# Designed miniproteins, single chains, continued (2): the designs that were tried, part 75

Each design is a single chain, and the fold is of that chain. pLDDT is the mean over its residues in the fold that is shown.

## One batch from the design tools (miniprotein)

Design m6593
Fold by ESMFold2-Fast:
Structure m6593 (fold): chain A 88 residues (1-88)
Amino acid sequence: MFKELEEKADYVLEFKKKNPEKAKELLELLNNKSEENSNKLWNDLSEEEKKAVAAYGTLVTSLELHKRIGAPEENIKRLEELVKYALE
């Protein structure tokens, strides 16, 4: 499981290094929680941008899910470190 999440974190970080302004725009999109606007903008995204959004979404959703189900603290900490790594 964590190997796949680490690969997604690496992808997000690499995308951010290549396109920092676009990465910021896509992160703001994910945080805005407007389903209708998100669907319209998703259809206009490039394949590379879609992969970055999907990877970031998977990391954040996995962290939120593990916190909600009361997963072991060590697993939550590892996911928090991956999310922080991908965002920095």
Scores: mean pLDDT 72

Design m6594
Fold by ESMFold2-Fast:
Structure m6594 (fold): chain A 75 residues (1-75)
Amino acid sequence: SAIDEVKELVAAEDYAGLVPYAQSTDIEVVRALVLELARRGELAVALVLLSQANISPEERAEIRAEMRRVHAERA
C-alpha cells in the first residue's frame, strides 16, 4: 500500500522519494508520511513535505497539530 511504501521510504531516509506521496490528495497518505517523520524526529522535513500536500488548509492544520503532538511524545 502507499502507506507501507511511505514507511519504508522514511526508514531509508529517502526524502526525495517521499515527494510524490507528500503531493497526494489522499489525506491518510499525507498523515502517515508526516507522522512517521515526526516519530523519527524529522520535524523540519515533515513541515516542508506537508506544505506541498494537495489538501485543504483545515486538513493541513489538523495534521500539523498531530505532528507536533507525536514529536513532543518522543521526549
Scores: mean pLDDT 82

Design m6595
Fold by ESMFold2-Fast:
Structure m6595 (fold): chain A 78 residues (1-78)
Amino acid sequence: SELLEEIEELFEEMLEIIEKNLTPEVVEQVKKMLEGLLEKLKEAGKEELERALEEAKRWLEELKKNISSVKLEELGVL
């Protein structure tokens, strides 16, 4: 339960970042993906939740890096 709550908080942070930086279409795709993942995690055991938490932390870091790259591409600099 506590692990699921931490994962939900990380997903909320991801959504806030993408909402500010990406198009509504991409935001909707990511939101659906995260919602599907949360549904699966509600039925998951402790070990699966612990792995999901670690993966969510990695995804947040990659998202921060990828948004910087996406912004540069959108500006036509690359």
Scores: mean pLDDT 71

Design m6596
Fold by ESMFold2-Fast:
Structure m6596 (fold): chain A 105 residues (1-105)
Amino acid sequence: MFELIANPDNPLGRGRFEGYMVVDGVEIDTVWEGLAGGSGLITLTDREKGSSVTIRFTADGRIELVEVSGLSENVKKAAFAVLEMLARALDAPAGAAAVKEELEK
């Protein structure tokens, strides 16, 4: 199970939230940057492997992959968990699925 440490009162709102996810016993640093209008940026970093993924989302349900710097299995799993959460929060299952397919390549 993934544990995402975020502000429960405003997880997708404005502001910056730093935390981590645990994937197979490895901590994945998680930075959420919420923008006005419900848009935001999420950066996931596997410090052990030097891998990172940055995902952008918008309030209108657009989800896109911004940057990939290496792709460890742990970062990939963390990104899939984030994409599932965004799909639910934004009602954007197609956008989340497209980014998942891009990360599986």
Scores: mean pLDDT 73

Design m6597
Fold by ESMFold2-Fast:
Structure m6597 (fold): chain A 96 residues (1-96)
Amino acid sequence: MDELARELLEKAREYVEKAREYAKKMDGSLEESLEAADKILEYNSLLSKAIQQAVKEVPDLPEEYRKELRELLLEAASNSVKALGAIVKHLVEKKE
């Protein structure tokens, strides 16, 4: 087993799980939705960094790990759409 690949996958899982928790808060108050959006984008940035490290440090990454990283990245993309959508909605609705 490649220990570095496993550690990076564990980090990727953690970041997506945290983003998932915040995605559930998008149905909350204005302040909770905006904070949740910021946190989702932050964890997606950390996920991107972990995936980049896996690609650079483990060039022959096993297909099983590649498949899971792709699934995590797709979920992160979905969560990003929700986060950006919430920010855009509040910017459009925020009037004097």
Scores: mean pLDDT 77

Design m6598
Fold by ESMFold2-Fast:
Structure m6598 (fold): chain A 76 residues (1-76)
Amino acid sequence: AATCSEESAKNLVAYLRSEKLSQSLAVGLLRMYLNDCPNPSVAALQELRAFVQNDLDPSNPAVQSLLVEIDQRIAA
């Protein structure tokens, strides 16, 4: 299985910012990234966490769920 790099996470974040996607689509793409990356690096997870915290709506339940999943993976 591939370990997802910090670079791949940065590229995804740059894409999400450039396209100005809806909250639902951004969450969906981040979920797909996490599912396709069984062993993401802590640096990759931190890049995704920063995007979720700074760029997405914290009142959205899907955003809250995603942030919890990322935090759990960092803590593991």
Scores: mean pLDDT 78

Design m6599
Fold by ESMFold2-Fast:
Structure m6599 (fold): chain A 91 residues (1-91)
Amino acid sequence: MLEKILEAVEALATLAALGELSDDEADEYVKKIIDKLYELVPDSKKQQELRPKITEAGDKGEKRGEELKKNKSKEEIEKEVKKLKEILKEV
């Protein structure tokens, strides 16, 4: 369950880096991820312990998005975007 939140953070960061999300869509996904994190980990101390992992997932996702922009065709990017949106939909 927690692993799915980290996967969603990475997917969100990748989609944002690819420019595949509007500001409104990005805000909605951020809200859903935060709400789900608080549901699964209501203890504020445990939430703080997860911050480095959340930051790492975000950084990894952003770098992946930048790499996809430079190294992949539009068609391959569209396939990856579809998979990433499916990951976000699970949150």
Scores: mean pLDDT 81

Design m6600
Fold by ESMFold2-Fast:
Structure m6600 (fold): chain A 75 residues (1-75)
Amino acid sequence: KEKNLGKALRTLREEAGLSQADLARALGVSPATVSNIEKGKILLSPEELERLVEAFNRLFGTNLSETDLLRGKLS
């Protein structure tokens, strides 16, 4: 659910030492979009979710699926 995704996103971002602006650049979105995702206040398009998965896999060397991120399961 959105709350689990947002919490997991924030945790990984903070552990990586990234600002919301840094993550936004990696995702190709605005910092406001990252803030809203972390708060569970934005509806992600399928393309935005795919970019989020790809960005995490690049940043952390993981092979996460869209389902894993939607459930807040980031291993």
Scores: mean pLDDT 69

Design m6601
Fold by ESMFold2-Fast:
Structure m6601 (fold): chain A 78 residues (1-78)
Amino acid sequence: SITDDAEDSVKAAEELKKQISPELAPLAEKYVKKGKESAEEARKAEEEGDRRTAVIHAASAGVSLLGVASLLVSDKKE
C-alpha cells in the first residue's frame, strides 16, 4: 500500500543516515524525523479513507528519503 511504501522510505532513510558523517548527521536526523511524521499521517489518512491526503503525506516521506540520500552523496563524493 501507499503507507507501506512511506514506511519503507523511512526505513531506507534511517539506514542511509548511519553512513553519514557526524557533521551532517543532525540534518539527516531532521529529514528522518519529518519522514516518520509524514508516514504516520499517511497511515492515519488511509485508515480514515482519505486517499488524497494519504498520497500527499506518503510523497512527503519519499522527499525526506531523497533529502538523506542527497546528503549522503554530498558527504561521500568530497
Scores: mean pLDDT 82

Design m6602
Fold by ESMFold2-Fast:
Order: sequence, then structure tokens, then C-alpha cells
Structure m6602 (fold): chain A 101 residues (1-101)
Amino acid sequence: SEMEKALEKAIELIKEGKIVEGLELLLKTALKLGRLNVAAFAARMLAAATGDEKYAELARELAEKAGGEPDAEEQKIMYEVAKAVREALEKEGKKLKPLFL
């Protein structure tokens, strides 16, 4: 599916240290496909990675529009992306504080 291809490419970019590019691809594809919980997650991760308030505001708006809890597919996507980001940051000797994820 388009979402699976975007997830694979986003994880590839994140593992290359292109965390922002990978998260932007995930956000763009999730928005296109109406996967609002994944889109809200990607926007929140972008806010943490960039410090840009626009992503924090977007994440809040998208979470409200989603109107419910992530389904099993959305939970899997969020888990795999969060894991890839954590591993990429650890490889570079960086840590995100738990409060930002």
C-alpha cells in the first residue's frame, strides 16, 4: 500500500540520520490517506525534532480531528517510527528526553 511504502522510506531516511525528512514524508502521506492519528504523531515528532511551534499546533489539531484512538495498523506504524528515531539518535550519541516523545 502507499502507507506501507511511505513507512519503509521514512524508516530508511531516519536510519540515514535524515530524521526530519523521514517524518515529513510520513506526515505528508498520512495526511493524503486520511490517517489522522499517524499524521498527528508525525507532527508531534517533528515539533520535538525541530522546535517549530507550527508542528505542535498541527499535531493538536490533527489529534482532535482524528476523534479516536489509533487502530492496530496506526499503533504499529507509530511504534516502528518511534523505535527508528530512538535508535538513530542513540547511534549519534543523542537522547530525546522522554517528555518530548
Scores: mean pLDDT 83

Design m6603
Fold by ESMFold2-Fast:
Structure m6603 (fold): chain A 57 residues (1-57)
Amino acid sequence: MKLTQEEIDDLVNEAEKLIKQGKSREEIRAELKKRYGDKLTDEQIDALIKLAESRLK
C-alpha cells in the first residue's frame, strides 16, 4: 500500500461528505470501493470511514 497524505485526506473528506449527505456506512463503503478498490482493502476502507465518522462527532 502506497497512499500519499493527500490521497488519505481526500478519501476522508469524501467519506465525511457522504456522511453529511445522510448515506449509510454500507453506501459509503460501496462508493469508496468503486473509486479506490484497486488501492485499498475492505478493511482499509472501513478504517477510513470510522476516521471520518470520528471527525464529525
Scores: mean pLDDT 76

Design m6604
Fold by ESMFold2-Fast:
Structure m6604 (fold): chain A 80 residues (1-80)
Amino acid sequence: NLEQGEKEYAKGKEAEAQKDYKTAGENFHRAGELYYESKDFEQAVEAYKNAIAAYQKADPDSAQLKATQAQLKEVEEKLK
């Protein structure tokens, strides 16, 4: 659902502004999943990249970071 993806992305931006990088990563990751489900692959790539950046600031050794990097590669293949 594109609309729900946009809402999750906005939540990620809000959390990022508050330096809550763990929450920002979770919201951007959720936005990426929703964009992917809607076949909005370019928006999914952007959201996953923002999630990766946020997760790296929160915890560079996180399982969430590794999982999101794998999902980004999968979405990028859809654009080729």
Scores: mean pLDDT 86

Design m6605
Fold by ESMFold2-Fast:
Structure m6605 (fold): chain A 65 residues (1-65)
Amino acid sequence: VTRLVGAAIDLIGELFEAGLSLDRVLDSGEFLIRARTQEELEKAQRVARRVEARHPDVRVRVELV
C-alpha cells in the first residue's frame, strides 16, 4: 500500500513537471497516461520508464490519442 502511494506521488510529480497529466488508474492498478502528440508520447514514455525503474512493482501504460 505505502509503495503504491509513493509511486503515485512520484508519477504525478514527474508528469506535472513534463506538462502532462494522469488520465486514470485502471482496475488492474496500472496508471494510464494519454498523450495528444508524438512529443507528449515520448515524454510520457520517458517518465513511465523512470518511475517503473524506481518502483518495479508499478506499471504505467501510455497511449497516443
Scores: mean pLDDT 77

Design m6606
Fold by ESMFold2-Fast:
Structure m6606 (fold): chain A 61 residues (1-61)
Amino acid sequence: SVEQIQQELDTVERGIRELRALRDELVARGELTPAQRADLDTAIAEMERHRRELRRQLAES
């Protein structure tokens, strides 16, 4: 349903914000290795792809 897609979209958008905040915090603390950065960037990119798909589903009703 539209409501279920909206709930999933809200969850994904929150997750993206949390991962970006975590990455920024780790950078500020000097704790982010190149491998951890690659893993976080991959996870964020995957969630951004999922967000785009959910937005497309909402636009198509």
Scores: mean pLDDT 87

Design m6607
Fold by ESMFold2-Fast:
Structure m6607 (fold): chain A 64 residues (1-64)
Amino acid sequence: VDPDVEAARNSVRIAESREKAGDLAGAIAAYGEAVELYTRALGADDPRVKEVQARRDALEAKLK
């Protein structure tokens, strides 16, 4: 098991928890950490990186 993949999955869970609590800025930060960790483990073209990045970008758009 890749420790960066496990860390990324944990960051996604933290982001989802923050999003539900209304902490959109904190959720965006946690999704950003997950993108970095998945990119290190799997590469930038991996579907999991693109999925998490899309979720982060959608939240960021709501704050603009």
Scores: mean pLDDT 82

Design m6608
Fold by ESMFold2-Fast:
Structure m6608 (fold): chain A 68 residues (1-68)
Amino acid sequence: SMADIGALLQRIYEELAANPDWSREEKYELARERVEEFARRHNLSEEEREFLYRGARLVVDHWEEKRA
């Protein structure tokens, strides 16, 4: 559901906040791992997984932009 997706992105944001010294690449890796776990749990297609990963990357990019 959209609420579940929102919770996923919020969790990623919170984990980024807990690790502010990580590189952008490490943050993208975290986002990828969380999306893959979510996709397996919810039986998502590859297309849906890719869509969520794009969303998770935007969360990372927003975090990095805010810190600049």
Scores: mean pLDDT 81

Design m6609
Fold by ESMFold2-Fast:
Structure m6609 (fold): chain A 53 residues (1-53)
Amino acid sequence: SRQELIDQLRSLDTDGDGVLSAEEAEQAFRLLDRDGDGVLDVEEQKILFEWAR
């Protein structure tokens, strides 16, 4: 579940520095939006913020 999302985010961050570019962050948003409704859950938003800082 959460670990799967983290692994997917890690695959987007090929640099492995824990920082996403704006374009990579947009891809991460779409990846985390499992519902496809264009909205992230609080948990999903926290994962993205933790990643992007």
Scores: mean pLDDT 63

Design m6610
Fold by ESMFold2-Fast:
Structure m6610 (fold): chain A 98 residues (1-98)
Amino acid sequence: MKEEVLELVRKNAATGSAPEEEKEKKIAEFEAVLAELSEEALEVLLRIQRKELNNEPLSEKEEELVKKLEEFDKEYAEKGLKPTEIARKIAEIVEEVL
């Protein structure tokens, strides 16, 4: 799972018009986040993402998880948290809800 997500990030970076230095920074930050995430947390997030892309209904617990993740997304956008802290908090939210 980590390899699939990293491959998508690398492809987007390779085709983008951003400077090479910026691309490397984004890839490194994403790798740091993935290093802290469990396979179980990644599987849950990818399942929800696929459901949303396919307009499939989320379960009540999946909706609660998405809401908590959106609240956390607003918080870290304001505070400029490190990738390791972001990944840790995502894993904690997944474990708390599911």
Scores: mean pLDDT 67

Design m6611
Fold by ESMFold2-Fast:
Structure m6611 (fold): chain A 58 residues (1-58)
Amino acid sequence: DEAAVEALRRIARGEPVELDPATAEAVRALVNDPAALEAVIEAHLDEAERARAREIFG
């Protein structure tokens, strides 16, 4: 889900994020799947964002 990936990236950057219920549920599903979450982190986040995302979600 592109919207969930963009929301995750913005959260990792510390940016304010307003999520509709569908996108919030997609983000929750993503963070509850460690393999999918790690794949998104590796594919879509830079080095600093990856470290921050792992601190927030791992």
Scores: mean pLDDT 76

Design m6612
Fold by ESMFold2-Fast:
Structure m6612 (fold): chain A 87 residues (1-87)
Amino acid sequence: MLSKEEALELMERAFAGLVEDSSLEQVKLAIQRLLDENPDLSPKVRELLEKLLKAKSLEEMKEIVFSFLESLPEEEVQKALLELLGK
């Protein structure tokens, strides 16, 4: 089971990779595709992804994701992370 801190570190590494290889527009397209292809996403994860689509920078997206994960109980973090990874 991933701890909350381990989940945040995993997201930091995943986000760093996206920032190196992707523009804000490319990340938003990936998020839109995730929303379109996964109608069974939990309401909390769907709201997160919709907020990310409104972000003005990759740094703002990172802040939104980290704030979301930090606000969740530890037992919900793993489920949210798996949904974000398309599992």
Scores: mean pLDDT 71

Design m6613
Fold by ESMFold2-Fast:
Structure m6613 (fold): chain A 58 residues (1-58)
Amino acid sequence: DKVEQMIKDGVSDEEILELLSEVYIPGISRESRLQQFRDLLKSGKSVREILDEVKKRF
């Protein structure tokens, strides 16, 4: 998984969120997903926690 590899490589949280937002989700635009992820990060959630939430939704 490219996202897991990026986390292991120490890539910035913003870059990981941008890549994660590229995953197709029906009914949600990429920009809306990216904004949701940024809001979660701003609220103190880690990229790992955001990834887990995305996995739980699908």
Scores: mean pLDDT 72

Design m6614
Fold by ESMFold2-Fast:
Structure m6614 (fold): chain A 65 residues (1-65)
Amino acid sequence: MLKDVEEGVDRATGAIRQALKQSVDKGDQLLEKSLKSAEEMGDLGKYAKERLEEGYAKARAELEA
């Protein structure tokens, strides 16, 4: 359960980082799709959303530096 969510978030964060290297729009689109999937997880969805948003923000900051 939680471990599956963590693995899913790690994969999604990696994909978002790769998309952000190509364009911000592609990264934003993948983030939106991942957040929608997280909403379907109920209580675990809130945790997944927070981790996805943190991963996106970190990847975005590293690309701008």
Scores: mean pLDDT 76

Design m6615
Fold by ESMFold2-Fast:
Structure m6615 (fold): chain A 97 residues (1-97)
Amino acid sequence: MEELLKIYEEVKKKGIKDAEKVKEEFIKVFGEEFYEELLTIIDKLGFPKEKLYLILQTLLEYYKKTGVKPSIEDVRDFIFELLVEEGVEQLRQAVLA
C-alpha cells in the first residue's frame, strides 16, 4: 500500500503526457478484464475519471519496480486510500487559500 501511494505522488508530479499510450501499455500488461474491473471500481467509489491515467501509470510503475501485479482487491483498497488522502489535501488547500 505505502509503495503505491509513493509512486502515485511521483506520477502525479510528472503528469501524464500521453493517456492513450498509458492505457495501451496497461491493457498489454494487466489485460482487458483487469482494466474493465478497474473502471467499475472507479465508478463505484466516485473517483474522478480524469485521474484514471494516474492510477494506470502508478500500477505500471509498481509492476516495473517490484515484478508484482497487485490484485483487483488491492487496487480497490489503494483507490479508497487515495480518496481519503485527496480529501485531507483538499481541506488543507481550502484552509490555506
Scores: mean pLDDT 77

Design m6616
Fold by ESMFold2-Fast:
Structure m6616 (fold): chain A 62 residues (1-62)
Amino acid sequence: QREAVRQAAENLAQGLIDAGFSLEEAEKAFKLARDTMVQGGYDPEVAEEAAEEAIKRVKEAL
């Protein structure tokens, strides 16, 4: 559910940071993923929160 989606997004964000991706690249990737989830009928609120948290993680680690 909501918590599992958030955890997965945060874990993915950490992986991108470790790999040396820029904030701009990570932001693009997470926004696209969020859009895809919404298109697939996922809860827009949950998808948006997950993407936002992932972006914050990347930003904080830079």
Scores: mean pLDDT 71

Design m6617
Fold by ESMFold2-Fast:
Structure m6617 (fold): chain A 66 residues (1-66)
Amino acid sequence: LQQQIDELQQKIAETERRLREANHALVDAWKAGDTAAEKAYADEIRRLVAELQSLRQQLTQANQQL
């Protein structure tokens, strides 16, 4: 169970890092007037947010099994 928790925490950290990168890229695209890149990064952010929510729920479930 602890190994599962450790793996989930690592995946959460990686997803949070990717989300921060995508947010920076979105702002840069907006400043550059690149509407296609803005849409692509906005879509990626929505996907990463959903993934992060799923991972956090899995972590909560794993912690409850302790």
Scores: mean pLDDT 82

Design m6618
Fold by ESMFold2-Fast:
Structure m6618 (fold): chain A 65 residues (1-65)
Amino acid sequence: ELERVAEEVSRSLGVDFELAYEAAKLIAQGKSIEETAKELSEKFGVDFDLAYMVAKRAKTLLEKL
């Protein structure tokens, strides 16, 4: 479930659950890490580098499901 991935991303990277959930959702919809990071950076006002790390972590966890 996206919620489990979001909880793990939020916990491991110290980011808000909402940010982590949006990342997991976008990656699950087939968006690239780069596309996801851009949307997260714009939507949540976080640095692109942080958004990229969040998107990459979400993708890695989703690939195990």
Scores: mean pLDDT 84

Design m6619
Fold by ESMFold2-Fast:
Structure m6619 (fold): chain A 112 residues (1-112)
Amino acid sequence: MEESRRVAREIGREFRLITEGLDYAEKRAKKNNDQELSDLISKSLQGDQEASKKLAEMFVKEEKYRLAATIALFMGLDREHIEKLLKIAKEKGDEESIKLLERQLRNLERRE
């Protein structure tokens, strides 16, 4: 199969997971009149890593490990936060999140 098509499909899938996660978070913020959550979503979309870390941690507390993993990949969370999410994903048996987080850890190791 063509490598360019494989990469495009993987990117498209990751963007869809991010979009679904952010749509869920925004809908939840509106339902709860949570201005802080709405602000975090907006800042995360603008590339604020601190806001992205807080969003990922909030999703972990909500047991939304796949959404937390997707945000970690998209926003480029640091190794410590990714390792914490990976431990939780392994304990919960979320194979998709495990694969995404392990891929991001490998990418960080290659850059170091």
Scores: mean pLDDT 67

Design m6620
Fold by ESMFold2-Fast:
Structure m6620 (fold): chain A 119 residues (1-119)
Amino acid sequence: SLETEINWFLLLFKVYAYFQGILKEAEELKNKSREEVIEQIKKWIEDTKYLKDYFIKLAKKYNVPQEVIDKVSKILDDFIKGLEEIRKKLENGQLTAKEAADEVSELARKAIDEVKKLM
């Protein structure tokens, strides 16, 4: 139905908007302590896991093609994995807050580009 198609597009747009929000917030990490940056990345990991579960549940309800669900799930999983690696490097002193901000920004831009290919 038209309503189902609109909900499907809005669901993809919600994922897109989420990554744009992270990209904007990542720039602010440059002005934060290492400890504050670690806590923000932990929050983004949990928020992204929640978004993934929410997306899959709603996408199935709206009859989104399985190939699209799989692609979005991979984008979200790759983003979570990237954030965990940045977090580990911060915790072991291998990254500054600025370097972590740059790596998060790169991950968010990659995720945005991949989501755009599905729209």
Scores: mean pLDDT 88

Design m6621
Fold by ESMFold2-Fast:
Structure m6621 (fold): chain A 56 residues (1-56)
Amino acid sequence: SAELQAQIAAKVKEFQELMDEARKKGDQDRLNELRAQSLETLVPLSLELSRAKLAG
């Protein structure tokens, strides 16, 4: 789904911006938190995208 791909791309960009900000501040705890949130958010969406591509 193009819509699902767009959602994944938007979330990836959002998390990259937040993680870049945390890196600039040297906030390792925030960076670790954002990595965990990224995984929880993006893994389900990536699985849905993979299933959609396999189903047609």
Scores: mean pLDDT 81

Design m6622
Fold by ESMFold2-Fast:
Structure m6622 (fold): chain A 85 residues (1-85)
Amino acid sequence: SPLEERLRRLTEEADRLIGQTMDALDRKDFDSARETIERLRRLLEELNDLRKQALSQGDYGLARQAGLEAGRIRGFISLAEQQLK
């Protein structure tokens, strides 16, 4: 479905941004790390919209997958922000 394809693309973008954030933190490029974390936060908003659309279509499985992905991203942001103190 179009929503499944969107979830896949959002997951791929999340993995890319997580990698970029980790690389920036390793280099102590905290400005770049903050920028990629902001992009991850925007991605969370897109995942929430996808979850709501999935629920409106009765696709509870896809809504759950979107929620799990959002949880993964939130957990990463929390850990990354601890390094920006």
Scores: mean pLDDT 90

Design m6623
Fold by ESMFold2-Fast:
Structure m6623 (fold): chain A 95 residues (1-95)
Amino acid sequence: MSPIQQLILQNTNLLGVVWDTVLHRMPLEEAKESTISTLEQAIQTLKQMNAPQDVIDHMEKLLEQVKNAKTKDELVDVALEASTFLTDIVQSLEK
């Protein structure tokens, strides 16, 4: 799988967690664990692609915000920000 395809899959997983959280299909702790796992995978993919350090730092900041989320709304906000950021990265790479 190409790095771009890996980022698309990770973004799809983030959107899935957002939907399951909003629709009350997933408890907060499970949603946090899924989001943490997905963001850690995205960070590893970006590192393998030699992404700029500011991109890595931004993703690590979002990961920290997920770990500190106390409500489903806070988790959804961070996951949507991460999804938007990943979408921008993918679009910049596809040209």
Scores: mean pLDDT 81

Design m6624
Fold by ESMFold2-Fast:
Structure m6624 (fold): chain A 72 residues (1-72)
Amino acid sequence: PLQHRAALLELLETRTLTPAAEEALTSLGIVADGYLGPHTLKALQERLVELGYNEVLVDGVAGEQTRAALRA
């Protein structure tokens, strides 16, 4: 189960890397470098697919499918 949904969803919508969002990414094994780029987005998307959110595309774009997975 994904614990930090609100922080991750806010990160995708605002493109602002807060301490809560960094903690959420770290809990998923993703290293944040202070910038939300395609590499970080792909790592998040790969993790969501592994957690069972099969409609997420690993494309490095914070689209509706990625945001919908974080809302579910």
Scores: mean pLDDT 70

Design m6625
Fold by ESMFold2-Fast:
Structure m6625 (fold): chain A 69 residues (1-69)
Amino acid sequence: DREKTRRLAEGLRRLAEEYPEDRGILLGAAGLVEVSSFDKALEVAEETAAQSSPATSEAIRALIAEVLE
């Protein structure tokens, strides 16, 4: 679903502004998500959460839950 993939990418870019310590990894993930299938986009987001600080990781998981509605 391109709309869900786009929302996930936009959400990751917003989180890059809120969590500057993880900005680079979040922006990189957003770029990969944007050009991926939705299943691959979820995989990228989960990997990014695992590599991020605890606060950023929680925010990414919340974003994934919102997109999956």
Scores: mean pLDDT 85

Design m6626
Fold by ESMFold2-Fast:
Structure m6626 (fold): chain A 100 residues (1-100)
Amino acid sequence: SQEEFDAEVARAIALMQTAVVANEVRRLYGEKAADAVRELGPLIAEFAEQVAREKGVTEATKLASEIANKLLEIARKHGDDPEKIVEEGKKYIEDALKKV
């Protein structure tokens, strides 16, 4: 179905955007901080799939990009504390998912 296709596309885009953010975080704050961002990948993919199913791939791509930007902000604040990157990132994404 178109809905299943849109969900797959949104998942792929979200995972690619997460990988780009993780690489930038690695460059700025090191591998442990990058690993924290990568750990959030599955949750971001789930978010993007649900948005795509409810609102379409265009909105899913936009919101996934907003999450990518937010993760970079979180990494700037907590670059020396990977556990806080995971905790704050997870909370942000879970709160966003509840609003879909």
Scores: mean pLDDT 86

Design m6627
Fold by ESMFold2-Fast:
Structure m6627 (fold): chain A 97 residues (1-97)
Amino acid sequence: DEKYEKIETLAMQIHSGALRIADLAADNPEVKELALKVARYALSVIDAAKNKDLESAKEYARKIRELAKRIYELTTDPDVKELARYIEELAKEIIKL
């Protein structure tokens, strides 16, 4: 099912991006904690996709989008801002499916 394969791929990209933010934000505990929370929700999206649970996948993606916006507002690091915007766009793509 192409829809669920796409959700899984997008969630894997969100997970990788979130871990990258956590590494970059080693000196910003609040941003790091939010990034690790995004990574956990991304794994929940992958599990929902594997179970063909579109509703749960979209709910977790909405939470990821909110957290990514928070990271963007809290960080002063331009690389973290870019990754946070990227994660927000990937989450929007899951919500639109």
Scores: mean pLDDT 92

Design m6628
Fold by ESMFold2-Fast:
Structure m6628 (fold): chain A 80 residues (1-80)
Amino acid sequence: MYLVSLEIRGPAPAEEMARAVEEAAASVGATAHVGPQTKNTVLVGVEAPSEEQARAALEAVRRAAAEKGSEIVRETVRRL
């Protein structure tokens, strides 16, 4: 199991960003947990069964954020 912790910042509404992130993670077989949302910032944890899926989920989330004019300002990957 791998956990990717992300901080996403941008102009998109937090609710819309949360939905886009959850959909992006699910598309590659990962599960996203959306945490606190403050001032155009969304904290996200993504759980994946393998490093390959964790990397794919990170890429999918990064792409989804970019399409909303947002960026990943912090990322941390941890093996569980």
Scores: mean pLDDT 79

